# Designed miniproteins, single chains: the designs that were tried, part 37

Each design is a single chain, and the fold is of that chain. pLDDT is the mean over its residues in the fold that is shown.

## One batch from the design tools (miniprotein)

Design m1334
Fold by ESMFold2-Fast:
Structure m1334 (fold): chain A 79 residues (1-79)
Amino acid sequence: AAETVRKAAEAAAEAKDDPLLKEAALALVRMAVQVAILSGDKEEMKEVAEVLREAAEKYPEIKEELLELAKEAEEAVKK
């Protein structure tokens, strides 16, 4: 899931001239985060949160969306 999140975030940032591709890539990021949360694997959720925060610093144009997903993964780790 962490590697899928990294690749999907990169695709969303690179798709700046294609709004449909950007939304599709962001949907893939959201799905990968949800899969990690549903897996119950706390280590995977921690890695996903770290990748999302790293991507948010690298891609300011989608920073808000990525940070919201990082918080969701971090909250899931607490239980």
Scores: mean pLDDT 77

Design m1335
Fold by ESMFold2-Fast:
Structure m1335 (fold): chain A 60 residues (1-60)
Amino acid sequence: SDILDQAPPDMQERFRRRYDELSDELAGTPQEQRPEALERAEREVKELEDELRREIEKQQ
């Protein structure tokens, strides 16, 4: 997202790393548990985006 490009390099790396981890977790999740894993992943992504917005605001 556009907001990721505005973040400090260390935050960009951390976000990309965490996103990759979440993608791997979902790929390895059995079909039966996939809806719950997806909900958790979506929550994690939202929390990461909120953290990015907060850090961008601080650096101004």
Scores: mean pLDDT 75

Design m1336
Fold by ESMFold2-Fast:
Structure m1336 (fold): chain A 68 residues (1-68)
Amino acid sequence: SMMDKEKQKNKAEAIARDVFVKHLEAGETDEEKIIKDVRKAAEKAGLSKEEIEYAVKVAKELLDVYKG
């Protein structure tokens, strides 16, 4: 259902945010490293290809906001 897809998107967003925050706390702002770890975390969580790419998009948006 559409509701189930929304839950998976929320999960993808949570993974992206968690990975992004951990990298920033470690003093790492390299986009490629952050995105690589977001993809790995999303894959381990069992997300689909579309949901993984959504998590990557969220991580990129978070980086853009952070960089100003």
Scores: mean pLDDT 84

Design m1337
Fold by ESMFold2-Fast:
Structure m1337 (fold): chain A 76 residues (1-76)
Amino acid sequence: AVQAIGDANRQRSEDAYQRSLDAIKNGTPQQSQLVTNQTLAILTGAEGQNLAAGDQRTADYNEQLRQQVLQLYEQS
């Protein structure tokens, strides 16, 4: 179901975002880079999956989180 996919994806994306924040603030540069790359892969995959399922809102949310992670990493 589209709604169930959206809910699971949103939670996964939020968890990935929080891990990225922690790694950027408290981790080594190598850990920050690794976790950020993993988070971006998760968000990109989630966006594509939600678009394929017809869930534009959750796809847009994942894109927004991806942009926030990129901006935070660039400012670090």
Scores: mean pLDDT 74

Design m1338
Fold by ESMFold2-Fast:
Structure m1338 (fold): chain A 60 residues (1-60)
Amino acid sequence: MIEETFELKNLLAAIGAALAAIGLDPEAKVTVKGNTVTIKAPDNEKGREAIEYIRENHEE
């Protein structure tokens, strides 16, 4: 399982990132705390894609 924590611009951006991760991999587990998002996903293609998407596109 891969786990990454992202600090985003604000709470709305964090919610957007969380929704994007779940949309890319429904098995991803996402925790939102303020402007911080922690994503836990399977160490497979879908999980890596979800993590990488948030890393690249974590702004609205």
Scores: mean pLDDT 75

Design m1339
Fold by ESMFold2-Fast:
Structure m1339 (fold): chain A 55 residues (1-55)
Amino acid sequence: MSLEELLNEALRAYLLGDYERAVELLEQAAKMLESVDPEAAKKLRKAADTVRALA
């Protein structure tokens, strides 16, 4: 799954109230970005933490 697909699926899961799935996908996207864009990876991890708090 590409980064774009991971982010699109995470957004879909979030909008459907599937917060556990959204967190999983955001964490996967953050791992992909860790070596390329550490700042973006950090932002995605914060987003995952926020979504996890909603579950």
Scores: mean pLDDT 83

Design m1340
Fold by ESMFold2-Fast:
Structure m1340 (fold): chain A 109 residues (1-109)
Amino acid sequence: EIPEEVLEKIRQYLLTERTEDYELSEEEKEELKKLLELPEDAKWTKLRPGLYLVDAKGKNGAFVIGDDIFIAYNTSSGTIVEYFGKKSEPLAMETAQRLAELLNEVFGS
């Protein structure tokens, strides 16, 4: 069961237009490749700021790099990697983890 507070944050995240300018660094990308068990030669395509499609299947979940939380989930086209927010924000890690699980269930099957 997902706590109501976390469900409300998920709803707000999904309904809010993401206008944050986020550029993934090469260091963060290399760390994500290791955490997600993605091939080093997998192609990363930027779909919008903070949102990337990787042409390989990797791990799903919420991942912390420095102060940043990323969510990852599998689709028929590969792995989506999305900047979620800062780990210092209230309920951020719980919200990111539950969102990643939900999105992987919907798209990863």
Scores: mean pLDDT 78

Design m1341
Fold by ESMFold2-Fast:
Structure m1341 (fold): chain A 57 residues (1-57)
Amino acid sequence: TAPLTPEQAERVAQAVKDVGGGLTIPVPSQESADLLKKALDELGIDAKVVVNPALAG
């Protein structure tokens, strides 16, 4: 599975904001985690991003 694009990370961050934040979000790779964390930080949302190797295959 390909890592998240910056655009996909921004859309996920907006969805997390819409539900009020405070979620733990599993992603398939460290690259995906870094992109999503950046998008969440830019929106000021407090959420945990974790790499789950099971999602990578």
Scores: mean pLDDT 76

Design m1342
Fold by ESMFold2-Fast:
Structure m1342 (fold): chain A 89 residues (1-89)
Amino acid sequence: SPTEELLRRLEELVEEHIEEFKLSEEAKKALREILEEVRRRAREERLSPRQVVMLFAEGVDRWGEEFDLPDETGQLHLRVGEVVAELLA
């Protein structure tokens, strides 16, 4: 499904982002937990790709505020936008 393909691409982005940036162990764990919650809700609530993107973006914004990571947050949003353009255009 488009939603499952999006979730797979978001998981790849999260792991690439964690490897690229020297994040704390707490920040890495929190970002992975955000993705796990988005994935859980997407399946339980049968969320559309657009709803998945919005939920993930909201989680990433809270993550960036909590860990004071504005550049890393902005770069992740940019990469999510590229995935959305590829899969949903």
Scores: mean pLDDT 86

Design m1343
Fold by ESMFold2-Fast:
Structure m1343 (fold): chain A 73 residues (1-73)
Amino acid sequence: SEELERDIKVALAEIMAAVLKNSPEVTLEELRHAARKVAALGDEESLRIFLDAVEQKAPELAGEVRRELERAA
């Protein structure tokens, strides 16, 4: 079902967020690459989970990540 598909996409975004939070170093290029992958899921909740993790881990890069997501929309 579409609901199950959405639940899986959200779970994937949560896993990505957990990996991001536990990574010792994160580059802008890595975050942009991850942003494109999350954008491809086409789910607003997944995007929000990812952006929240970026803002917590690397707030200085959050603006560039938002621009990448806007370009992918």
Scores: mean pLDDT 79

Design m1344
Fold by ESMFold2-Fast:
Order: C-alpha cells, then sequence, then structure tokens
Structure m1344 (fold): chain A 93 residues (1-93)
C-alpha cells in the first residue's frame, strides 16, 4: 500500500539519522565540533522528514490497526532522535 511505502521510506531515513548521530558523536569525541554540528543538523532534518512520512502513513492507515501502530512507533522513534540530536547540539554551544 501507499502507507506501507511511506513507512519503508521513514524507516530508511531513521536508520540514516541514527548513523549520522553516531558519526557526530565520534566527531565530537575527536574535537571536530564543526563536523559534529553538521552531522547532528543533518540527522535532525532526516528524522523530521521521517516523522512527516509516519504521520501521513497514520492518516492513510484508516482501520488498519497494525499499520497504525507501526506508524506511531516510527513517529516516536523520529521524535526521540530529534531530541537526542538537539541535546547533542546544545553541548556544542
Amino acid sequence: SEAERLLEEAERLLEEAERLIEEGNQAYKRGDFDRARDLYERAIELARRALELAMEAMRLAGDDRELLLRAIGLALRAIGLIFEAEQNLEKLK
């Protein structure tokens, strides 16, 4: 379905966002604060995009409870990653 395709795209974006946060954490540990900032900002953009796709999938899910629960799970994961990356950006100020 269209909702399933949106959720697959959201999952891919969240996996990329998680990798960028980890790369940012490694850059931070090396003292490369400019690279860490860029990586965290990119992770936030991907996670925000994933949240938008998950919310659209929730709208399209209708009465499909399993699809709705999957969409909610991805939306919560996206919110968590945004929060983590924003907290990490605060350490760079």
Scores: mean pLDDT 90

Design m1345
Fold by ESMFold2-Fast:
Structure m1345 (fold): chain A 60 residues (1-60)
Amino acid sequence: DDALELQKKYLEENEPKDVAYIKIRALEALAAGDKEKYEIYLKALKEGMSVKELEKKLKE
């Protein structure tokens, strides 16, 4: 998907590394139809969660 790949590259180049990582994972989950993971990543972005905090939440 060219649109998804372009958006990922844009995020990697223009967003802080942690924010880009979470946004890219959210987009991948959305594209895969994984609503559970999408909601986890979306909540992490809304709450300003770090990658470390997100990893802790995913291990629950």
Scores: mean pLDDT 75

Design m1346
Fold by ESMFold2-Fast:
Structure m1346 (fold): chain A 69 residues (1-69)
Amino acid sequence: MMSVEEVKEELRKIAEEGKKKGLSAEEIAQRMAEHARKLIEEQKYSEEEINEVKREMLLIYEEIVAEEA
C-alpha cells in the first residue's frame, strides 16, 4: 500500500512536471486532484490520511499561485 508521504511526493512531482510544461495553476490542481482521487479509491485510505493528502494539495496549489502572481 502506498504511504501518505509517497502520495505527497507524487503530487509534488505532478506540480513540478506541470510547471515545466507551462500548465496553469488550475490545470495542475486538476491533475493533482485526479491523481489523488484515484489513489484514495485504490488504496482505501482512512479519513485522517485523506485529510493529509488534501492539505498537501492545498499547500502545493497556494505555492504555485504565489509563484504565478
Scores: mean pLDDT 80

Design m1347
Fold by ESMFold2-Fast:
Structure m1347 (fold): chain A 99 residues (1-99)
Amino acid sequence: SSRVQQAQRLYQQGQQLLDQGDYQSAIQQYQQSISLAPPGTLLRGRSLRNLGIAYLHLGDYQSAIHYFTQARDEYLRRGDFRSATLVQRALLRVQQLLS
């Protein structure tokens, strides 16, 4: 669908901005991608994970934890245990920064 194609383009734009260190603009692109990506899709999980990474770079650990948790749940829902495990490791590291 055109909405899914738009979500993919927004995700790709978000990745480019994240790589450039423009975390605020990356967040906006990922949030828009998530709004258009259906639940249980790899695209939604990836956008949620990268949203967590962007917030982590901004020092917003609470938002990073929130979005990593959602990304883990999306990966688990689709049976992507490898991606879920990688996100869980990131989540635990961020939680340790708050301890």
Scores: mean pLDDT 90

Design m1348
Fold by ESMFold2-Fast:
Structure m1348 (fold): chain A 90 residues (1-90)
Amino acid sequence: ALEEAAEKGRAMGEELGKGKSKEEAERLKARGEAAGIAAALAPLAAASPELAARLEEIAAKAEEIAAKEGEEAAEKYAAEQLRALAREVE
């Protein structure tokens, strides 16, 4: 399920954060969670052009925000949008 994918992504981020600062470890956990959700939605997007377009739009906007407002703002935007999209496909 999408929640399980989020937890798995978070756990991978936690593993990558070993030996890092607390701040960097927390960022890696959040990044892992978002990546897990995106990965779980990817197969569904293969069957739904509408879902694929929504994922592409979220990714493009997050990249734009990262370039202009910083990576933390982009991560927050992506996480919020991916959670909203996950609720739509449940």
Scores: mean pLDDT 75

Design m1349
Fold by ESMFold2-Fast:
Order: C-alpha cells, then sequence, then structure tokens
Structure m1349 (fold): chain A 74 residues (1-74)
C-alpha cells in the first residue's frame, strides 16, 4: 500500500477506536464491539509496524474488555 493509504487506514482506525470508546462509556457494548472490530480489520495489514502495532493492541485489548462486559451483562 502507498504511504497515503496507510495514513488513511491509521486515521480511520483511530476514529473507530474513539467511537468504540464513546459507545463503551454509554454502555452500548454491542456497538462498541463493532467499532473495535472495524478498527482491528483496518490495522491488521500493518500490525508489524510499530505505530500500527500499538494502536492494534489497544483496539484488541478494548475488544477483549468489551466481550467480557457483554458476557457479564447477559
Amino acid sequence: MSEEEKKKALEEAQKKIKEGEEYFKQKKYEEARKKYEEAIKLLEPFKKEPEFRELYLEADINLGLMLIKLWLEK
């Protein structure tokens, strides 16, 4: 991918993570899960690069916490 495409993927993933965090704060765990999953998909091709790896891990951790919340609410 071009550097431009990588930058767009990073920016879009950051927006998805922020949206997921906002849904999490509102206790909309299903919506938050979807946003974190979308961010992970965007970052997956670049996860070996340090900047992308850190964001990928953040999204993955938040997704894990979200799944735990969904399990506890049911």
Scores: mean pLDDT 80

Design m1350
Fold by ESMFold2-Fast:
Structure m1350 (fold): chain A 64 residues (1-64)
Amino acid sequence: SSAREERRRLILRLIALKLRLIGLEFDLELLEKKGVLSEEERRRLEEEIERLREEIRRLEEELK
């Protein structure tokens, strides 16, 4: 059914976003540890991480 296909699509998107978030959080921690992260680069990464968290939260609400 279209409803089942839509739900599957949302679940796959949620998984992809969560994997991307894990990767970005890992990159941020690694770059911070090496002391090579500029203030501007740090802010951009933190902003992207926050946007991903918001999108994940919205999708999780839709899947309830």
Scores: mean pLDDT 86

Design m1351
Fold by ESMFold2-Fast:
Formats: structure tokens, C-alpha cells, sequence
Structure m1351 (fold): chain A 68 residues (1-68)
């Protein structure tokens, strides 16, 4: 999963934790979420911000709209 891998790599580099462990944790949190589709979209938006920090404002606006 591309977006989960991007987020996990970023967190791994920042924390020194194993990337595979982080991927498993993210996947588990999505699966156990009351809304797995929304949880996956949140991960996708974070991945977009990691790839391009200039998109932070756009991603934040989308998150607020989805949270209504």
C-alpha cells in the first residue's frame, strides 16, 4: 500500500522504529476503525503532505470537511 508505506517510512526515519512494524500498526488501526474508508483517506492526505508540504492547507481543509 503506497500511502501507508510513505507514512511509515517518514515515521521510521523520525523515530528510528522499524518500517514494517509501523506499517502493521497503521493497517491494524485502519482495520479496527469504525470507518476504515475515512481512516485510509486520512493516511492518504498525510502521505500527500509528506511528499509536498505545500499541500498542508489543502489537506487540512479536506480533513475538516470529512469530519463534519
Amino acid sequence: MENIEIVAEYVSEKTGRDKEEIIERIEKEIKESSDPELARRVVELHAEVIKDPSKKAQASAELVEMGR
Scores: mean pLDDT 75

Design m1352
Fold by ESMFold2-Fast:
Structure m1352 (fold): chain A 60 residues (1-60)
Amino acid sequence: DLRDELIKAIADVLAAIGDLIEAELALERGDPNGEERLKEAEKELEKAKKKLKEILEKLE
């Protein structure tokens, strides 16, 4: 169970990193929503990192 949660949390972090890269590329391309997309991607990454940290703390 905890191992499955860890794998999912790692996958969620990787997905969030992908979204962040896409948002940065959109901003570079002059997408009018680029700044908003970047803020959302940053928030999702922080949320994913926090969840991963919580799971890692349970393993200690």
Scores: mean pLDDT 82

Design m1353
Fold by ESMFold2-Fast:
Structure m1353 (fold): chain A 92 residues (1-92)
Amino acid sequence: NKEAAEYARKAAEYAAELAKAGEKGAAAGAGAAIAAVGAEFAAEKGLDAARAAEGAARAARAAAEAAGTEEAKEYAEKAVEYAKKAAEAAGG
């Protein structure tokens, strides 16, 4: 499903942006970046992109909690939103 893949890629992009949170939450940010790469790869290769996007969104939420900034929270919320859209598109 092309729509599921596109939403998964967007979730991955927002999780990757969260990796830039800096010194605060750096380890959690690295986890979000790795999960984002996985989600993008899944979307590109026609794997379970929705599930990979959910993983990226979870990692992004953890990174945002560790960073404690409004910007990080905003990026995590966007990653979660697009992961949900990917799952809905994959389910239809």
Scores: mean pLDDT 67

Design m1354
Fold by ESMFold2-Fast:
Structure m1354 (fold): chain A 57 residues (1-57)
Amino acid sequence: GAVARQLIRREAGLSEEQVERLEALVREGATPAEIARATGLSVAQAAGAKTALLQFA
């Protein structure tokens, strides 16, 4: 939801397009490594963002 998007943008410095891409990857069951590759985040940041999106969906 909106709260998860705002947290990810603030903490990871992602653009709106990058957040939408991240949400799509999480919905498709992508691994943190796949998310990191697609968004330019570290694997740790990708794992945190995935957890936040699943918790606040």
Scores: mean pLDDT 73

Design m1355
Fold by ESMFold2-Fast:
Structure m1355 (fold): chain A 57 residues (1-57)
Amino acid sequence: VEEEAIQRLRDNIKALEEKITKGEYDEGAKNRLKFLRDMLKRIEEGRKQVEEAEAAA
């Protein structure tokens, strides 16, 4: 089940946000944060579409 992977993704985003807030960041950390946020959004949107498709099936 993808829930553990999604939770780990959220935990990684939170950890990177904390580092950025503390000033412990570089361009790589900013790019990684953007990538992880985009990935999480895509997964959540895909999951919603699958749930709607399952309801239709």
Scores: mean pLDDT 74

Design m1356
Fold by ESMFold2-Fast:
Structure m1356 (fold): chain A 61 residues (1-61)
Amino acid sequence: HMEEMIKRALEALENAFREDLKSLGYSDEEIEKMTLEEMMKKVFDHAYDVAIEREKELLEK
């Protein structure tokens, strides 16, 4: 049952992204309207921005 394993993995991934989006200040209503692709994009875009900003701080020191 690979199909069941994939379904559980996708549910876990979606829940992880929902948690991350809440930490970033998104409301439950905003998150509920997002597709998995939109959630993933927002989480990765924020992670990328944070990484770039952190690296700039270290270089500007």
Scores: mean pLDDT 76

Design m1357
Fold by ESMFold2-Fast:
Structure m1357 (fold): chain A 55 residues (1-55)
Amino acid sequence: MERLLLLNRIASAGVESGDVEALRRELDAAVAAGRITPAEADAVLANVEDHLARE
């Protein structure tokens, strides 16, 4: 699967749930599986946290 599609899916789920713990867990699992880089995971987490802080 395209990395962009995976990152968008994870980010959308994180925003929808508001559960940062679940988001972090899913990002960690994707990094462990070699599907995304740690830098990509950090960027998604930061973007979702920023979005949730504004709501």
Scores: mean pLDDT 77

Design m1358
Fold by ESMFold2-Fast:
Structure m1358 (fold): chain A 60 residues (1-60)
Amino acid sequence: GGAGGGAAGAVESAHETGGKPTKEQAEAMEKKTGVSIEVIREAAESGDAEKVAEAAEKGG
């Protein structure tokens, strides 16, 4: 908890965990962006942040 103090920390955490969000984070993102959690997870596994942004824009 609370490791979001810097962009470097966020990038390193995502890289090390392979972009595996928690259930709460997944639900919050799906509710806020309107993008299916499946799409978000696939993009995170690929490491392609642009795919997540595009899906969010198309879904919203």
Scores: mean pLDDT 60

Design m1359
Fold by ESMFold2-Fast:
Structure m1359 (fold): chain A 91 residues (1-91)
Amino acid sequence: SKLEEEIERIREEIRRNRERLKTLDPNDPRVQMARKSVEAAEELVRYVEEELKKNPNPSPKEETLLTFLLAVASGAVIVAERILKSVEAEK
């Protein structure tokens, strides 16, 4: 389904950002902000996964809400990636 494909895409981006976070200074406030953004995305994806597990055939209204939550999660990952790229560009 479109929702399952989007979940897989966001999960992969979360995984890559998590690996990048391991290589950076955990005391940098920007790194801390990126981590919080990744954690927010993980929570939203988990919520959508659990809802789909309980109800694999959501109504149009439910599907709209789940799609919106995944869009918010994707946005949070984009924010994290931009912050991490900025930190990684510094010597």
Scores: mean pLDDT 88

Design m1360
Fold by ESMFold2-Fast:
Structure m1360 (fold): chain A 94 residues (1-94)
Amino acid sequence: MVDELMEEFVRRIVELGERYRGKPLSLAEAARELGLSPSQLRNFFNTFVSGLLGEPVTLSNESILRMILNPPPLEVLIKLVKKYVPKETFLSLL
């Protein structure tokens, strides 16, 4: 179940980036489209990138939007999120 929820969430991020390619997108709009608050979306990306870098980071809204609009291939992003976002942390963020 958690693996399926993480995969579905990552698919929704990639689909959002494709829909808004070449269009303006705010963090509040991105969060709404994903069914999250802006702080939940920020917490997810801060956790993910902190895992990737091996150190705690706080991302700007612009950095988060850049990641949403320019995602790696879906299968790669799913693998990275599963590796760097613990399942218990994912459930507490969403």
Scores: mean pLDDT 85

Design m1361
Fold by ESMFold2-Fast:
Structure m1361 (fold): chain A 60 residues (1-60)
Amino acid sequence: MKLIVEALEDYEAKTPEELSLKKGDVLEVLGVVDDENLLVKNLKTGEVGLVPRSKLKLIE
């Protein structure tokens, strides 16, 4: 089953490993990296990167 999350707010990537987000972006969770970060794929752009869990809401 796909885990789908939505960006709660705009976020600017601070490292090359992170993904920038726009509020309302829909992302697929590819994995859990640590307690604070998820590896996600932006379904609109196809980009993959790390994002803070606090910026995301689970929808599926």
Scores: mean pLDDT 80

Design m1362
Fold by ESMFold2-Fast:
Structure m1362 (fold): chain A 100 residues (1-100)
Amino acid sequence: ISDELKLKFLKYFLETEIEGSPIEQAKLGRLALLLLTNAGKVVSYEELIRTVFPNEKPGKDTLDKLIEKLKKLLEEAQKEGIPLKLEEVEGEGVKLVEVK
């Protein structure tokens, strides 16, 4: 994924009205940043939890809900010419990839 495309998504993320509490928005931001900095690489569920919920012990369901919210945001960003999506690797984690 090109730096230009990463920057386009970051700008879209910052300018978009995101539903949820300020705490949820901050968690979504940490998730997005972690996946952008590791674009094209699988980020483990353990690392996702550690980074997004540093002082918490959430269940995977809580993380899955946040991942789903980011997926929806990326689908909306695709309509604005930002061809990025999340790919889940069963039992391993999540990666941010370019739509082909």
Scores: mean pLDDT 75

Design m1363
Fold by ESMFold2-Fast:
Structure m1363 (fold): chain A 97 residues (1-97)
Amino acid sequence: MLEEQIEKLEKEAKEDPSAEIYNKLGRAYLLAGKYEKAIEYYEKAIALDPNNAEAYANLAEAYLKAGKYEEAIEYAKKALALDPNNYRAKLIIEKAK
């Protein structure tokens, strides 16, 4: 289940870190309701691939679910700057206001 998926992804990230693996870890933690860990891994993904609009939208969603509305808007705007058609980023801005 989700816990087993997280363990597998953490092992993969330790052996071969990548933006893709960090994004998967962020999403797994988000689904588990562990928003602070989701934020941490999405930030690691962005550090490796700063032009990934989806990673910024994912980070914004994690901040929104954590109740951090200012940060949610900030990162959703970064996602829109990279991809103006990012529907999730637009929804996050509207939900955070």
Scores: mean pLDDT 86

Design m1364
Fold by ESMFold2-Fast:
Structure m1364 (fold): chain A 65 residues (1-65)
Amino acid sequence: SEAEKVKEELREELKKGREEALKKKDERISKEEAEERLKLGEELNRRLLEAEGKLTEEDRAALEA
């Protein structure tokens, strides 16, 4: 049946699509690693700003601000 052949071809296409998705998942890991490093940089910068601001907050309490 031609319908059977079409179904088999669709199954092959789906199988190839899943294999392609697995390949792209490995590429995504490298991208996620880059994003994570950027996030860590931003987090560290934010922490440094918080630490710098702590003394100004104590000093401001003394100034009644």
Scores: mean pLDDT 65

Design m1365
Fold by ESMFold2-Fast:
Structure m1365 (fold): chain A 55 residues (1-55)
Amino acid sequence: SPQQAAVDAQAAEDRAHLDAFIDGLAKREGLTPEQRAAWRAAADAHVDRVRASEL
């Protein structure tokens, strides 16, 4: 559906922005691989939750 396509597009943009944020944070704060994984898991959960609320 057009709504599902729009939600998927927004989720992709949100993922890209969160990846950029996490990469910036990791460079500035010196995150460990475990901390980076935790941030990515949290970002994945956030995007999934937002996507579910729009469907």
Scores: mean pLDDT 81

Design m1366
Fold by ESMFold2-Fast:
Structure m1366 (fold): chain A 62 residues (1-62)
Amino acid sequence: SELSLKEKMLKKIGEILRAIGDIFDAELRREEDPEAAEREIARAEEEIRKAKKELEELEKEA
């Protein structure tokens, strides 16, 4: 592949961190639009689950 194992892992960590940021941002906006906040949190939690699983598989290759 065009990316090293370390670079792939860092990308997945970045995806998780960004998704966590999206959850915090959604919680801050919950009072203004609860439905949008719930949708964003659910979407971000799904992204975290997928990226975490992929990160764990990459760690097994190390």
Scores: mean pLDDT 84

Design m1367
Fold by ESMFold2-Fast:
Structure m1367 (fold): chain A 114 residues (1-114)
Amino acid sequence: LAAKAAIATAIGNAALAANDFATAAVNYTAAAVLLTQAKKYADAIAAAQKAIAAAKAANDAALVATAYTNLGTALLSLGNYADAIAAYNAALALNPSNATATANLATAKAALAA
């Protein structure tokens, strides 16, 4: 997982250098998912933040929503419930029908309230 995340990050960095923001966002999103699975949550958060920046540069609202959802998931996994809630709310503002963001937002709110 970590090795695959490193490859995705390298592809994202190369795409960003070429001003291919959509490809950069997709690859940083893949890296964030793989790093979360590897339990490298701090690295996953950094990758998701790069994905958000690249998706915004690409002017792709769907890709921004996906990147915020992955940021929320990494933050939730780290136990940072307040920031996870903020990330999921940002995703839902762009895509209100995102079932993953809705379900995980409920989980984060329950964890914060406990």
Scores: mean pLDDT 84

Design m1368
Fold by ESMFold2-Fast:
Structure m1368 (fold): chain A 60 residues (1-60)
Amino acid sequence: SELEKQRREEFLKEMARKLAEKYGVPEDEVYKIMKEIYEKHDGGLSGVQIEKEAIKKLKE
């Protein structure tokens, strides 16, 4: 639904901003990583799981 799509995009953008600030990387780079993680799992990961996977990528 449109509401679910909006919530997903809001979550991804907000988390990308927070992680970009915390790890000192460009927000667009973090957003791309998170979007890739989301797409690889066909939306099957929770927000917490997406955050954990993104953090792993940022530490590599």
Scores: mean pLDDT 80

Design m1369
Fold by ESMFold2-Fast:
Structure m1369 (fold): chain A 69 residues (1-69)
Amino acid sequence: SNEEKIKEAKELNEKGKELAKQGKYDEAIELYNKAEAIAETVPDSFDLVLEISVNILKTAVDKVVKELE
């Protein structure tokens, strides 16, 4: 169901955030991409897709900043 897909996307997004906090940026981005792919199949999921997209951008910025250290 769409409700189960949204739940899965949210769980992947939360796991991605946890990995990002640990500095595991590539693994976090992989989970965010999976979450976004699922969320995009569900109608009226714009807010979740936007949140995941913002998390991808933040994680990509953090990865670049860490590489400059």
Scores: mean pLDDT 86

Design m1370
Fold by ESMFold2-Fast:
Structure m1370 (fold): chain A 89 residues (1-89)
Amino acid sequence: SAADLALAESLIGKILTVEAEINGEKVIRRLRVTGTLGDDLLVVVEESPEKTKYLLKLLSETEGVFIDIYDENGRIISADVKILSVEAA
């Protein structure tokens, strides 16, 4: 939606700290938002030596903002992920 796009664009250049479950393990990742793709996806790069790329789908709900994490090919790797913090880059 236009509201989801506006929220997504407001996050460009910020670092999201997320708590996700990947391959059955609880992980905390720092993801730098580098841009948007389409109307509802964030393009992010992990703050790590590997510079792994992900796509994040924002889900705006009454209880806050949740995300689904996809690999760079659009395959889902984690769902209903909690955003712990948003910080300036």
Scores: mean pLDDT 77

